# Ledger of designs, part 49: designed miniproteins, single chains, continued (3)

Each design is a single chain, and the fold is of that chain. pLDDT is the mean over its residues in the fold that is shown.

## One batch from the design tools (miniprotein)

Design m9680
Fold by ESMFold2-Fast:
Structure m9680 (fold): chain A 81 residues (1-81)
Amino acid sequence: SMVKPKKITKVTVEGTAASEEDQRRLVTAAQEMLGAQDIQTTPSGRVAATAWVSNEEAIETFIALARRLMTDLRVEREEEP
């Protein structure tokens, strides 16, 4: 194929959800939008999710949601060659 293959991006998202409802929404979104299998939560509202994603639109949509529902949001992106 003469088209460059889509890069897979490793996305790590960390922050604190304002409520248990927001934490549940973030976990569901990470699973459904990013296919995240590595999701860690705490009773204090902390969420940490890692996913390997080829769909940039899904990454941007999830980050937009995380910016609304999380304080202290940190996003790390690592592209695979």
Scores: mean pLDDT 79

Design m9681
Fold by ESMFold2-Fast:
Parts: sequence; structure tokens; C-alpha cells
Structure m9681 (fold): chain A 87 residues (1-87)
Amino acid sequence: SRREKLNEKFKKEMDQNYERATEAIERALELAREKSAEDPRARQLYEELERLREILEKAKSHDPVTAMMAAQLALAEAERILRELEA
């Protein structure tokens, strides 16, 4: 019972982190796409975000711990890129 509840909580947190990372990447991709026509840096960041999305998708097919770690790293990187694009 207690072990099942802890496992369910971990899975929920993993799913939430993955969703949050995916949403951040999609938002950053949209902004980078809009700026890519006039800003070579935005185009480079768009390519970096597409690679990040591919890495996150591949990580989802691995064990839950690897998937969660990849989601956390992807979220941090996507947020960093968003801040650069908004500056």
C-alpha cells in the first residue's frame, strides 16, 4: 500500500516533468521560428531545440529515472533558450 502510493506519486511527478519540458520546448520552438527569418541566432537556437526534442523523445523509451532526468535537463535548457529569445 505505502510502496504503491510512493510509486504512483513518482510516476505522476515524472509525467508532470515530461509534460512541462515538452510544453517549454514547443513554446521556445514557436518563438525561435518567428524570429528565425531575421535573426541567425534564433535559427541556431531552433536547431538546438529540435535536437533537444529528439533527445527527450528517445529518453521516453528508456527507464523512468532516465526519462525524468532527461525531462528536467530539457526543461532547464528550453527555459534558458526562451529567456535568450525574449531578451
Scores: mean pLDDT 80

Design m9682
Fold by ESMFold2-Fast:
Structure m9682 (fold): chain A 57 residues (1-57)
Amino acid sequence: SEENKLTVLKMLKEKGLANSSLREIAKQLGISVETARAILQELFSNGVDSVKLMLSL
């Protein structure tokens, strides 16, 4: 959902969370790791390149 995408973006941007944080993001939102990854990929596809860069760190 849009609200979940905003929350994920805020967490990554403000906390500087790395790839290992995907499980923590999923747990925080109450969703699966696969769903969290899909949200991050959608954010990247919509022109949010910073999300992919943060995951690469």
Scores: mean pLDDT 62

Design m9683
Fold by ESMFold2-Fast:
Structure m9683 (fold): chain A 60 residues (1-60)
Amino acid sequence: SSKDQTIKQIQKQIPKMDQVIKDMQKQYNSVPDSDVHKKSVYFTSISLFKTSKDFDMSLL
């Protein structure tokens, strides 16, 4: 696909990724600090989505 088409698709995906990150952050904040495993899972998922979003934004 053309670069312009890719840019358009990325621009449409960014708000959706932001919503997912926001929802995961709420879940993370609801988990007790003593539940290290569950917090680690949410932290990793949030970090992966943020990295994916940053990569996509670097293509703009």
Scores: mean pLDDT 83

Design m9684
Fold by ESMFold2-Fast:
Formats: C-alpha cells, structure tokens, sequence
Structure m9684 (fold): chain A 100 residues (1-100)
C-alpha cells in the first residue's frame, strides 16, 4: 500500500527528528497509526490520517505531543479492543495537534 509505505517513511523521519528520550513513544505511536491505516475500511479516512501525520512530522514538538497522546490511546485500545474509538480519538489528536 502506498499509504502504508508513506507512513513508514514518515515514521523513520520522525524518529530522526526527536530527542532520544522520546523515540520510544514516537515509534509506538507510528506503529499504532500503521495498524489503524492498514485496518481501515474507509480510504478517505486512511488518507486523512496519513496526511495529518505528515503535517505533525514537520514539527518535533508536535511529534512529541502526538506520540504521548496516541500511546495513551493505544494502551486503552489494548484494554478495550474498541478499534473504532481508537481510530476516532487518534484522528482527533492529529487534527488538534496540527491546528495548534
């Protein structure tokens, strides 16, 4: 998938742009985002997730905020199994971080 390939490239770039102490969270956030995109049944939503991730990847401070929040969403998802809620919450985080 071209979206998954683009997201993988963005994740690698993001890891290079953040301090070492934040790299674990950024890696986890991008791996989770990759799972959300791979399992998406809505192509427009998948595209929007990747486009917003690309905007966030341009700012190291935005990347750190995104990663911290998305890791919390991933933790909740592993507890509940609610993929739809996790996807919606991740989209909301991306939209908020980009708007800041």
Amino acid sequence: SSLLDRLSELGIEALERVPEEHRGAVKRAFLFLHDLVARSTDEAEAQRLVDLAAEVARDPEALIRFAEEVVRIETEYHRTGDLAAARARTLAVLERVVAE
Scores: mean pLDDT 87

Design m9685
Fold by ESMFold2-Fast:
Structure m9685 (fold): chain A 89 residues (1-89)
Amino acid sequence: MEELREKILEAIRNRDLEKVRELTDKLWEILKKDPSKGKEYYEVGESYRYAGDLEKAIEAYKAALESYKKQNDPRAKEVEENIKELEKL
């Protein structure tokens, strides 16, 4: 997981949007097996947003929100606001 996250950051640095999307898809598939990974779901949402895939970004943010709500994590409020901002388009 950490190695894949580092590769995503490298792709962002190189402005390789297609590779960011491809690598983020791989991370998303791994994370779907663990609903407790709220922070990682949020990072997936950020990566999709950077790549311009707003639909997948919203989906990943919603997964992060659900995870944070189950854990009573205060970060849930921040993610909820991010989702509302993207959906107002």
Scores: mean pLDDT 80

Design m9686
Fold by ESMFold2-Fast:
Structure m9686 (fold): chain A 86 residues (1-86)
Amino acid sequence: ARAVSEAVRAAAEAAARLLVERGVSEEKARQIAEDAVLYLLTTDLSQDEIAAILARKYGVPKEDALEAVRLIAERLAEAGIARWAP
């Protein structure tokens, strides 16, 4: 439980930081990162599909949303907690 919670928080923080560096506000970046984690852990959607949904919902470029989703997925896989982790 603790390791999963810390890995999720670290992944979301890294993605939010990436989005802020690309010109997204801190509040919006945090919301996008939180939604990306939720979609990755609770749905069968691909990273591209999640990025498209988030780009449309928050009005950010799909490429920026996709990089955030990829970063979260990679960090969760490294921690062994993503549904498609090896």
Scores: mean pLDDT 79

Design m9687
Fold by ESMFold2-Fast:
Structure m9687 (fold): chain A 90 residues (1-90)
Amino acid sequence: SEEVKEFRRFLSGGGSPDLSVEEIVERIYPLLPEEISKEELVEAVNYLLKLIEEYGIENVEKIAEELSKRFPLVAKYLVPLLELLKQRLE
C-alpha cells in the first residue's frame, strides 16, 4: 500500500519505504515509557500498519480509535506521529 510506504518513509526520515517493523520499533522505543515492552510495540506497530491499509492515513481518528482499543498506552504516543504524517501528505 502506498499509505503504508509513506508511513515507513516518514519514520525513516524520508528514506526507505521498506523500513521493517523491527527498524520502526528501534526508532520509536526510546521515546516511549518503560511500561511499554518491545514485544508490545512490535504487535502495536503491526496492528497500526493493518489499520493504515484498511482505513487510509486520512482517517487518523478511526485508526486512533481502533489502535486505542487494543494498545491504549502505545496509541497515546503513535497517534501524534500519524497526525504529523497526515499534515505532511496534504
Scores: mean pLDDT 75

Design m9688
Fold by ESMFold2-Fast:
Structure m9688 (fold): chain A 83 residues (1-83)
Amino acid sequence: SKEKKKEYLKKKAEGILSLARTILEFAKQKNSPKTKEIEELYKEIERLKKELFEAVDKEDLEKAEELLKRMEELVARMAKLLE
């Protein structure tokens, strides 16, 4: 179902942003020297989530899937910076 795919993409994007928020909060709590870089990645994920929701609403599901993949790559980079 196209409607189920839309809900799936939005739910996945929300989950990635939630994880990104947790990583940023942990970096701030630990006073990590990478906090500024992690914060910039977090802001990019927020922007991509907004674009993903707009793409889903326009039924451009291929674009939404590419945006989701980019969000996944950025949150993985945030996690790596905490090592």
Scores: mean pLDDT 90

Design m9689
Fold by ESMFold2-Fast:
Structure m9689 (fold): chain A 119 residues (1-119)
Amino acid sequence: MNISDSTIDGVVRLLREVPDFRSLSDEEIREIVEYVIELAKLNTADTAPLSVFPQLWKYENDLEVLKELEKRGIPVTGTSEALANIFGVEAVEKVAEALGKESLLSARRLLEAIRKQKA
């Protein structure tokens, strides 16, 4: 059972309000969202879907999230903070491991890194 398109559309709408994502189209933001969901295994029986599912709707800034990103050596940016608040810090760490930490410096860099990996 996969995460619904309406759920993904909700996350895209949320990320569009983040300054780092404003230069991206809804289609480009959706590409990032689908990549993170696939990488974090949110649409499989693997991992705790319930622990990540509530975070798909969370967009509150949390100093604890920022500190956890720093502790894991992940760049603290509007992009990494927004993704961590929605998908969890563990999902952002997987992105840093797959694409490199520099990919998280901006939403545009993240999109370019995803596209380069798929090419």
Scores: mean pLDDT 73

Design m9690
Fold by ESMFold2-Fast:
Structure m9690 (fold): chain A 118 residues (1-118)
Amino acid sequence: STSSIRILANHFKVSESSIKNALEKLKNKDPLILALEERLKSSKPLPNWNQDLVRYEAVAAYANTGKSLSAVNQYLENWGLEPISLDEYEKLEAEVLIVEELVKPRDPEISSLIKSLL
């Protein structure tokens, strides 16, 4: 429901459109979001480098530090990757935060709400 998406957007401090995008990727079993989920579940180092996973790692590293888009883009530059836009950052941040909550639930009500929308 629209109210559920608003609750998630307010909880994660991201836009409603970013929440909708992340949920649609999860519903459609998008390969990149499934790779993020597996990465977060596994304690094993990645055997091969992947550009999209590096973008997720950059966003995840800064999501809990209050650092800006510029810090994420500096991380990506150090890996030889192109900078991302604010739109892409907000989209990736929502994806990381939702997948982290599903893999390692911190709030049972939020985790349950996400699962109800899948």
Scores: mean pLDDT 78

Design m9691
Fold by ESMFold2-Fast:
Structure m9691 (fold): chain A 72 residues (1-72)
Amino acid sequence: MDKEGARKAGEAVVEAAEKKGGLSAREAQDAALRGGTGPGAEGVAAASGMEAKDRGVLTPEQARRLLELMSK
């Protein structure tokens, strides 16, 4: 799995969530794909978008949790 692309995508999602106070599924996917490229970034975009859809919004705390997991 492309960990570098996933990490950069995760960082972008965290930054966007902190600026907005939360992200919709579309906003989470867009933020991830702006931050990184490749399979890792696409995976983060899909996961972030799904979490936002299932929960109604992806909070900054949830976005930070995703980045923590991608850093391992």
Scores: mean pLDDT 76

Design m9692
Fold by ESMFold2-Fast:
Structure m9692 (fold): chain A 100 residues (1-100)
Amino acid sequence: SEEERQEKGLEFLKNILEQLEKEIERLKELGIEPSKKALELYEKIKKIVEKALESGKVTIEELEEVVELAIEFLKEAGMPQYYIDAFKESAEKYIEYLKK
């Protein structure tokens, strides 16, 4: 239970970070420089994710913090509201699943 929760939580964090990295790459390919706020949010998320991956441990609070920061990043990156809403709903449901 606990071990499975850690493994799934770490995979979830890695997937979020990879999604944000792809969005940054997409913007740069279009000649759009990400805002300073977007890059600061990305760096904060990256530090949390890298620390969790290095330790092999993640808390539910860290998962919730990364999701909140990722939502702010997606808003700063100009993602449409329907996409942000879908991301939030999916992420919140997955975290609820992991709380068990």
Scores: mean pLDDT 87

Design m9693
Fold by ESMFold2-Fast:
Structure m9693 (fold): chain A 78 residues (1-78)
Amino acid sequence: AALEAQARALMVEGERYHKEGKWEKAIEFYERAFELSRDVNPDLAADTLERAGLSLGKLGKNQEAAEYFEKGIELMMA
């Protein structure tokens, strides 16, 4: 679907920013990808949350990172 393709493109941009050490920017793109995928592809949405959690961990936001990982697991189990 067009929404899934757009979400994947946003994830690619997020990954690029994460690799450049621009973790806040990476999170913005992953969150946008999550919103596009959340109701249409739970596996993709979970992957987006996992990637955002890794970027949050790089920022030292360990509590927020844990919440994102937990939400990703919940999506895969639902």
Scores: mean pLDDT 86

Design m9694
Fold by ESMFold2-Fast:
Structure m9694 (fold): chain A 75 residues (1-75)
Amino acid sequence: SAEIEAARAKAYELLGRAGELIQQGSPEAVKVLEEAVELLRKLKEKASGEHAAELETAVKVMEKGVEWAREQLAA
């Protein structure tokens, strides 16, 4: 679906921006990562079967990334 592809592209854009913010030591990185997680969760709600399973894995990996980023930026 074009809508799913567009949402995925937006999530990747936010992940890239978060990476830049982490390099700058900006606490904004956590907010951007949380926005990316929310987009992936909403994308999963629209997906089914194998796509839903792949997105569930992506959400879990990204949630671990958010916790890691919080720990790095809190130091």
Scores: mean pLDDT 77

Design m9695
Fold by ESMFold2-Fast:
Structure m9695 (fold): chain A 81 residues (1-81)
Amino acid sequence: AEALAQALIALGERLITQPKIYNATPEHQAAASALGQALIDAGRALLDLSKVVGDDETVARLLAALERAAAALAAARALFG
């Protein structure tokens, strides 16, 4: 669980801090930033959940982060496809 959470955080940070790759429009940059933040939030929630299984607050935070990640992915899909 921790390795996956760290991988999600690392991927999210790369999306946010990504230097110029060709011709990123402001919309593409915003979509990448939103997706990156959602992945970081999901990774942090997963790390917290791995420490205290069955905490209702931690489960609620994880679900909220996953919903944000799903929304960010849908927005990115609409922009890139």
Scores: mean pLDDT 69

Design m9696
Fold by ESMFold2-Fast:
Structure m9696 (fold): chain A 76 residues (1-76)
Amino acid sequence: MPELAIFRESEVSLLLMEISIAKLMGDKEAEREALERALEAAREAIEELERDPSAPQEVIDNLREVRRLLEEELRE
């Protein structure tokens, strides 16, 4: 469903924006919480879209890259 893929991309994008805001404010606790929420959303989106054969592969690939970057940030 195109609507589902768009929704999931938008959801993850909003959470990425929350991470940026937390970094700008210097709030390390809020940054970590935002990173964890974004990672959870990306993981759920990937699992859901991978089960949908009509989901665009580009969207899945983009979400996988976002997940990888978020995992790297959480390791710091």
Scores: mean pLDDT 80

Design m9697
Fold by ESMFold2-Fast:
Structure m9697 (fold): chain A 60 residues (1-60)
Amino acid sequence: EEIEREVNEALVIISAYLASGGDRELADRLYEIGLQWLKEGASLDEVTRRILEEAERLRA
């Protein structure tokens, strides 16, 4: 179960980076928010979707 948590955290980092389009500051913010959502019990699919939505909102 700890391994699954570490894998999910790594996938959130990757998703944040891809959603940021290479903006490191945006990637860091998305990663922090995404990890918080995982801790609150959101699924990986929900977190990745929300990261994309948040990235679009912050760019606007």
Scores: mean pLDDT 77

Design m9698
Fold by ESMFold2-Fast:
Structure m9698 (fold): chain A 118 residues (1-118)
Amino acid sequence: MTFTASAELAEEDGEPAVVLRYDRDAVAEARALPAGDPRRQAVARALAAAYEEAIRLWLDLQLARGLISPEEAEAILAAHRAALDAAVAAGSLDALEAAFGDTLVRIAEAAARRLAAA
């Protein structure tokens, strides 16, 4: 079966939100495969693309709100891309999930610092 993953802008209680859509069961099945399995690698690449798009969309929202600088956003996105590329090369779904989570925390901390200074 062809695995798909996507990220999109949506609204939650009238506020902009970034929504990730993917088949969690397909990810669990891929995680049970060896890291070098082509099916697991295909899932890893699709998840990496969706995670990159989700971070890009979320950074665009913080930029529009004045909560992050363009230079900081570019640096965060570049670091995230590098982490995703390394995780895909390793075939590690856990490393992909960790990279995404760590990047969300970094963005939240950057936004919180600017909001507290306002």
Scores: mean pLDDT 83

Design m9699
Fold by ESMFold2-Fast:
Structure m9699 (fold): chain A 83 residues (1-83)
Amino acid sequence: MEEAVRRAQRLREEAESLRKKATEDINKMYDKVLELIKKAEQDPENREKYLEEAQKLSTEANKKFVEADEEIRRLQEEADRLL
């Protein structure tokens, strides 16, 4: 029983580490999206290119969020199963 509790703890720590890293990475990506939108407003000649880059980054950030959320959930469910 003690080993199962320790494994569950390790899985929960892994899930928290992944959540923290994913949140930091995603926040940085959204900050870049906002910068690109501001550049699009300031530079009408290149507006479409900046908006396209912003859209691509937004899509990548959303995919990363979904993937991280699924992985975190899987680790938490596995930890719960060990108890």
Scores: mean pLDDT 85

Design m9700
Fold by ESMFold2-Fast:
Structure m9700 (fold): chain A 77 residues (1-77)
Amino acid sequence: TLDEFSELAQRIMDLTDDPGVRALVAEAVRLATRGDYDGAERLFLEAIDRALELGQISEEEARDLKQEVRDLVERAR
């Protein structure tokens, strides 16, 4: 649901103060609200990869978050 995408976005933003990550998750939620789940998945995965590159999350956290994104997108379809 939209609430689950918003909750995931907030969790990612709570792990990093990077404006680039924040912008990516905000746009991902916007795409999800419009039914563009492929676009939302892509931007959420980009946000997670950016947070990992910045050292803000671990590789394990990144894998878990990416799986949550894929599961949410599958359920929304």
Scores: mean pLDDT 85

Design m9701
Fold by ESMFold2-Fast:
Structure m9701 (fold): chain A 68 residues (1-68)
Amino acid sequence: SKAERMLAEHPEALDEALPDRATLEEAERELAAFLAGTSSLSAAEQRSLALARALLAWRRRRLAEEEA
């Protein structure tokens, strides 16, 4: 998948962009606000959204494992 490929190629980018749970939760709130304000999405935008959600879900899991 695109998410797996990006994680393999640039794992450090996610650590820099989403270093902690607070930053992750902020990113998730920003995405939710964007979706609430958007009446329609193109197919390309929907695919980008799916990728973004997959990356956020992976980072959430990784951060949860760090806290366990």
Scores: mean pLDDT 70

Design m9702
Fold by ESMFold2-Fast:
Structure m9702 (fold): chain A 91 residues (1-91)
Amino acid sequence: MVTLTVTVEPGRVTATLTSSAPTLMAQLTLKGEDEDYLASSVAGPGQDATVTYELGGKSIRKLTATGTVVDSATGQTTLVQSEPVELTVEK
C-alpha cells in the first residue's frame, strides 16, 4: 500500500510518501499553480520520501503533491497524486 500525506502548517507544506511493501525507490514532487516545480525528494531502497516547502512571503494559492514508488520485488511503478491543497494567502 502506498500512502501520500500532505500537511499544511503556517508558512510550510510537508508531504510524505510511504509504502508498506519493499521499495527500490520513492520520488516525491511538489508543484504549484500552472504545474510550476517547487521541490522534490528521492528516497533510496526501503526509505520514505519527504519534501518540505517553505512558503515564507510566497503568493502560492494551490499545491499538488505527486509520488512515484517502484516495488523492489516486481519492479511495478505506483503513481499517486494528492488533491490540490488550497492555501489561504493574503498579501
Scores: mean pLDDT 75

Design m9703
Fold by ESMFold2-Fast:
Structure m9703 (fold): chain A 67 residues (1-67)
Amino acid sequence: SLLEQLLKQAQAEAEHLQQLMERTRAFAAREIARLAQIDPERAEQVRNALEQLEADVQARLAALAAA
């Protein structure tokens, strides 16, 4: 049915977003650690950007779960 296909797509999108966030967190953690030694202001900007991205992704995951 169409509803079953939409639910499968929503689940696949949620799994894809979670995997992308895991990779993004790993990359950001390495960059923050590197930048903290040479450019603390830029390290703070990356940390703040990651926090905002995590909030946005959490909102999208909640919306997908509600479908």
Scores: mean pLDDT 82

Design m9704
Fold by ESMFold2-Fast:
Structure m9704 (fold): chain A 68 residues (1-68)
Amino acid sequence: MVPIYDSAPDIPGARYIDISRASQLRTIQLTDQPIVLILSGPLALSGLDIAAALRAQGYNIVAIVRRP
């Protein structure tokens, strides 16, 4: 399970990606780099589903940050 935080964890070497709109999910570049996914507004409620979908596509999602 991907861990969920209310504030961004300090993960060395991780890329931090802010997502406020579902359309931004298509712009994430595929990489082996660890990704911390920061979800704002209504997307914060769907964080686990979004992370699972991205991991199924090969993204290395290591944490979710919720900003409802």
Scores: mean pLDDT 77

Design m9705
Fold by ESMFold2-Fast:
Structure m9705 (fold): chain A 112 residues (1-112)
Amino acid sequence: SLVDEIRERLSSLSDEEIEALFKKADVNGDGVLDKEELGRAIELLFGVKLSEAQLRDVFLLVDKDSDGVISYEEFKAFVTSTDPEVLEDLAIILSGGSPYGRPVARAVDRVL
């Protein structure tokens, strides 16, 4: 499953690789990641470039304290997380869905 692929990828990272990934994603060198820089980290990890909606959803997933930036501590906690809910939410985002939005069906499944 995509969840298992994500888990295997993240669990394969050493502390040194996590730090190097963070520093490579932190393009402006300010010691925190914004939404766009987090998208760069995800692209480096999984080889997928995220849409604006996916970037927002991943940022919300990682920035659990809602401070508007992602610290190295938050990033490391995210990539070392074994929480199935976090991994499932990330899998939904990477597959083009959103765990935070209700799916708006293009066709209505109910008649009003």
Scores: mean pLDDT 73

Design m9706
Fold by ESMFold2-Fast:
Structure m9706 (fold): chain A 77 residues (1-77)
Amino acid sequence: SLSPELQATVLKFRMLALMSELWVKIRSGTMSEQDLEDAKKEFKEILEKMQTLLSQEEVDKLKKKFNETLDEAKKAL
């Protein structure tokens, strides 16, 4: 099994991939309400796993960064 540090790294890369997919849709003008809801759901699942591996301060920082991306996605609807 992966160490907790490697598990956290994998989850961070998954979050970055999700944010990148949202930014592609924002820039191409293809952002939909369904894409926004799917992203919120996937991020919640990633966040729940991260909470078992990272400090509360690191989790809050990542949550803030993702919410900033969601706010830009909402503006693109």
Scores: mean pLDDT 85

Design m9707
Fold by ESMFold2-Fast:
Structure m9707 (fold): chain A 62 residues (1-62)
Amino acid sequence: SSAEEQRAAQSGLDAIRELLAAGDLAGARTMLRVLEHEAAKSGSPALREAVAEARRLLAEAE
């Protein structure tokens, strides 16, 4: 993936981690939906990996 895709993936994951650390599960789920939409739209492997990691983090938090 491009550097832009990698930065987008990292920013999305960081946002989800911060929301989960704050106990904002609803916010984390919303951000995951945004990240899933971007991954589907771009086809980026970096974004797809970020979605997979975000799903794992949310499953562990719930």
Scores: mean pLDDT 84

Design m9708
Fold by ESMFold2-Fast:
Structure m9708 (fold): chain A 80 residues (1-80)
Amino acid sequence: MKPSLEEALEKLREIASGLEPELKEEVLTRLDHLEEQLKTLSEEEQREALIKFLEDLIEFLKEVNPELAKQVEELLELVK
């Protein structure tokens, strides 16, 4: 089953909890900014914004935590 937008955001927060404190704070701040933007977007635009956010996050995490990058990649495949 494809996750809902809320389920995807919850999973992202769960994945972020596996990061060291400084990286966790940065990722959670980025998630908070995304959630704020999503409140102003239509349902279709919300999905596109989430996909782009996941792609950007994967690029960031590949350099600092490859295991968590893989988990975000798996989530991206589910939300497509």
Scores: mean pLDDT 79

Design m9709
Fold by ESMFold2-Fast:
Structure m9709 (fold): chain A 90 residues (1-90)
Amino acid sequence: SMQERIKKTLEKVAKEYVDALERLVREGASPAALRTAVEFLLALAEEFVKMGNYKLAEEIIAALERALPHLSPDAQAEVRRRIAELREKI
């Protein structure tokens, strides 16, 4: 069905962006580059929550939690707060 095809496309997109963030972490990307990727994934997770696609939102949140230790302390506090807000909606 059309809905099933859309779901599979969204799952693939989410996986590709998660893999990109994990690669940036492994390669020792700058805190600024990591922050940019994290902001993009937070926005994506928020949209998936709004769409009721909680599985994809949870997969993105898990990747964000793995990236947290590599951010600046101020960024860690803000991102952790935003993850908590997303979890309240799941």
Scores: mean pLDDT 83

Design m9710
Fold by ESMFold2-Fast:
Structure m9710 (fold): chain A 81 residues (1-81)
Amino acid sequence: ATLTTEEVDVEFLREQLERVWAERDRELSEEELESARAAVEKYANNENLLGQLIREIALALLTRDWEEARRRMEELLEEQR
């Protein structure tokens, strides 16, 4: 994975979520869709916050259900407060 972080900052993750949300309607390449499918499989049983957020983003990219994904990601971030 291209994302490796020893320390996870909830505020940083929230900023990344807003950025991803702003780009949610961007057209995806076949390589990006394949990466999203691989990410869903890789992080299916991940209990780490970053892994769970990656999984939700990947699911939204595949299903186009960004409203549900955003709701779930916000819930994950709120659990850390």
Scores: mean pLDDT 66

Design m9711
Fold by ESMFold2-Fast:
Structure m9711 (fold): chain A 94 residues (1-94)
Amino acid sequence: NEKKLEELMEEAEKLMKEIEELAKQLAENPSQEILNRLLETAREMEEKLEEMKRIGESDPSLQKKVDEKIKKILSRLKEIGRKYGDALEAALAA
């Protein structure tokens, strides 16, 4: 479970960087292709967050670490949303 959590955190960090780059690209060059890729990457991130939450629920010793990591990821996503605003809102609404 701890190793699986570390792997999921690493995957989530990679997806986070992709989301940030795609959000930046979408803000600069609005396109359906970039929007579709951003939505796909956001969906993958959601799946990773759900898997992390499940690990915390099944292993109480990891619950605090899971909560802290998810909170950090969500805070970063919110910051990206504030920075790229309308482009991310349009992407998430589509």
Scores: mean pLDDT 78

Design m9712
Fold by ESMFold2-Fast:
Structure m9712 (fold): chain A 61 residues (1-61)
Amino acid sequence: SIDRLKQLIDKNRQQLRELRERFRQALEAGDLKTARHYKLLAESTEGIIEMLERELKRLEE
């Protein structure tokens, strides 16, 4: 349903914000391996959000 998609988008956006923060913290600590890990997770989450937003737009008409 449309409402479930909106909830999933919001949840993924919240997770993305946390992943970006953890990425920044890892960079500040000089932990490049951990920073790379969180960067990849953030990029994957961005892709999921984009797919969900496309599906939402398709269903809203």
Scores: mean pLDDT 89

Design m9713
Fold by ESMFold2-Fast:
Structure m9713 (fold): chain A 116 residues (1-116)
Amino acid sequence: MRLSAEELETVVGQLASLALFVAGAEPETRAAVDEFLAELERLLEEARRRGEIDVDEFIARLEEQFAKIIAATRNPAIRAELERFLERAVAAIRAKDVAGFAAEVAATLARLAAIV
């Protein structure tokens, strides 16, 4: 399966918003978040150049970089929400469910806001 550059731009925007919220709530994640944002920018540039990106390639790079944010998170409740988000986000991306992905980001942000 393939994600279009337009679909990826929407997904990247949602992921960036979530990552920035996490860095604000958990400052120890800032280095991992900055690395994640740089990887998202590279992925988006690649997709714009090609017109599309392979879903499995995107998921593999997302999982690798997001795992670093999870590992840097000290609050166990926030960590658990990020682990749940990653599992559900990967499923939505694999299904090409951009609306479901956006809903999962919104739900995760609401739960994180209730913790912090």
Scores: mean pLDDT 85

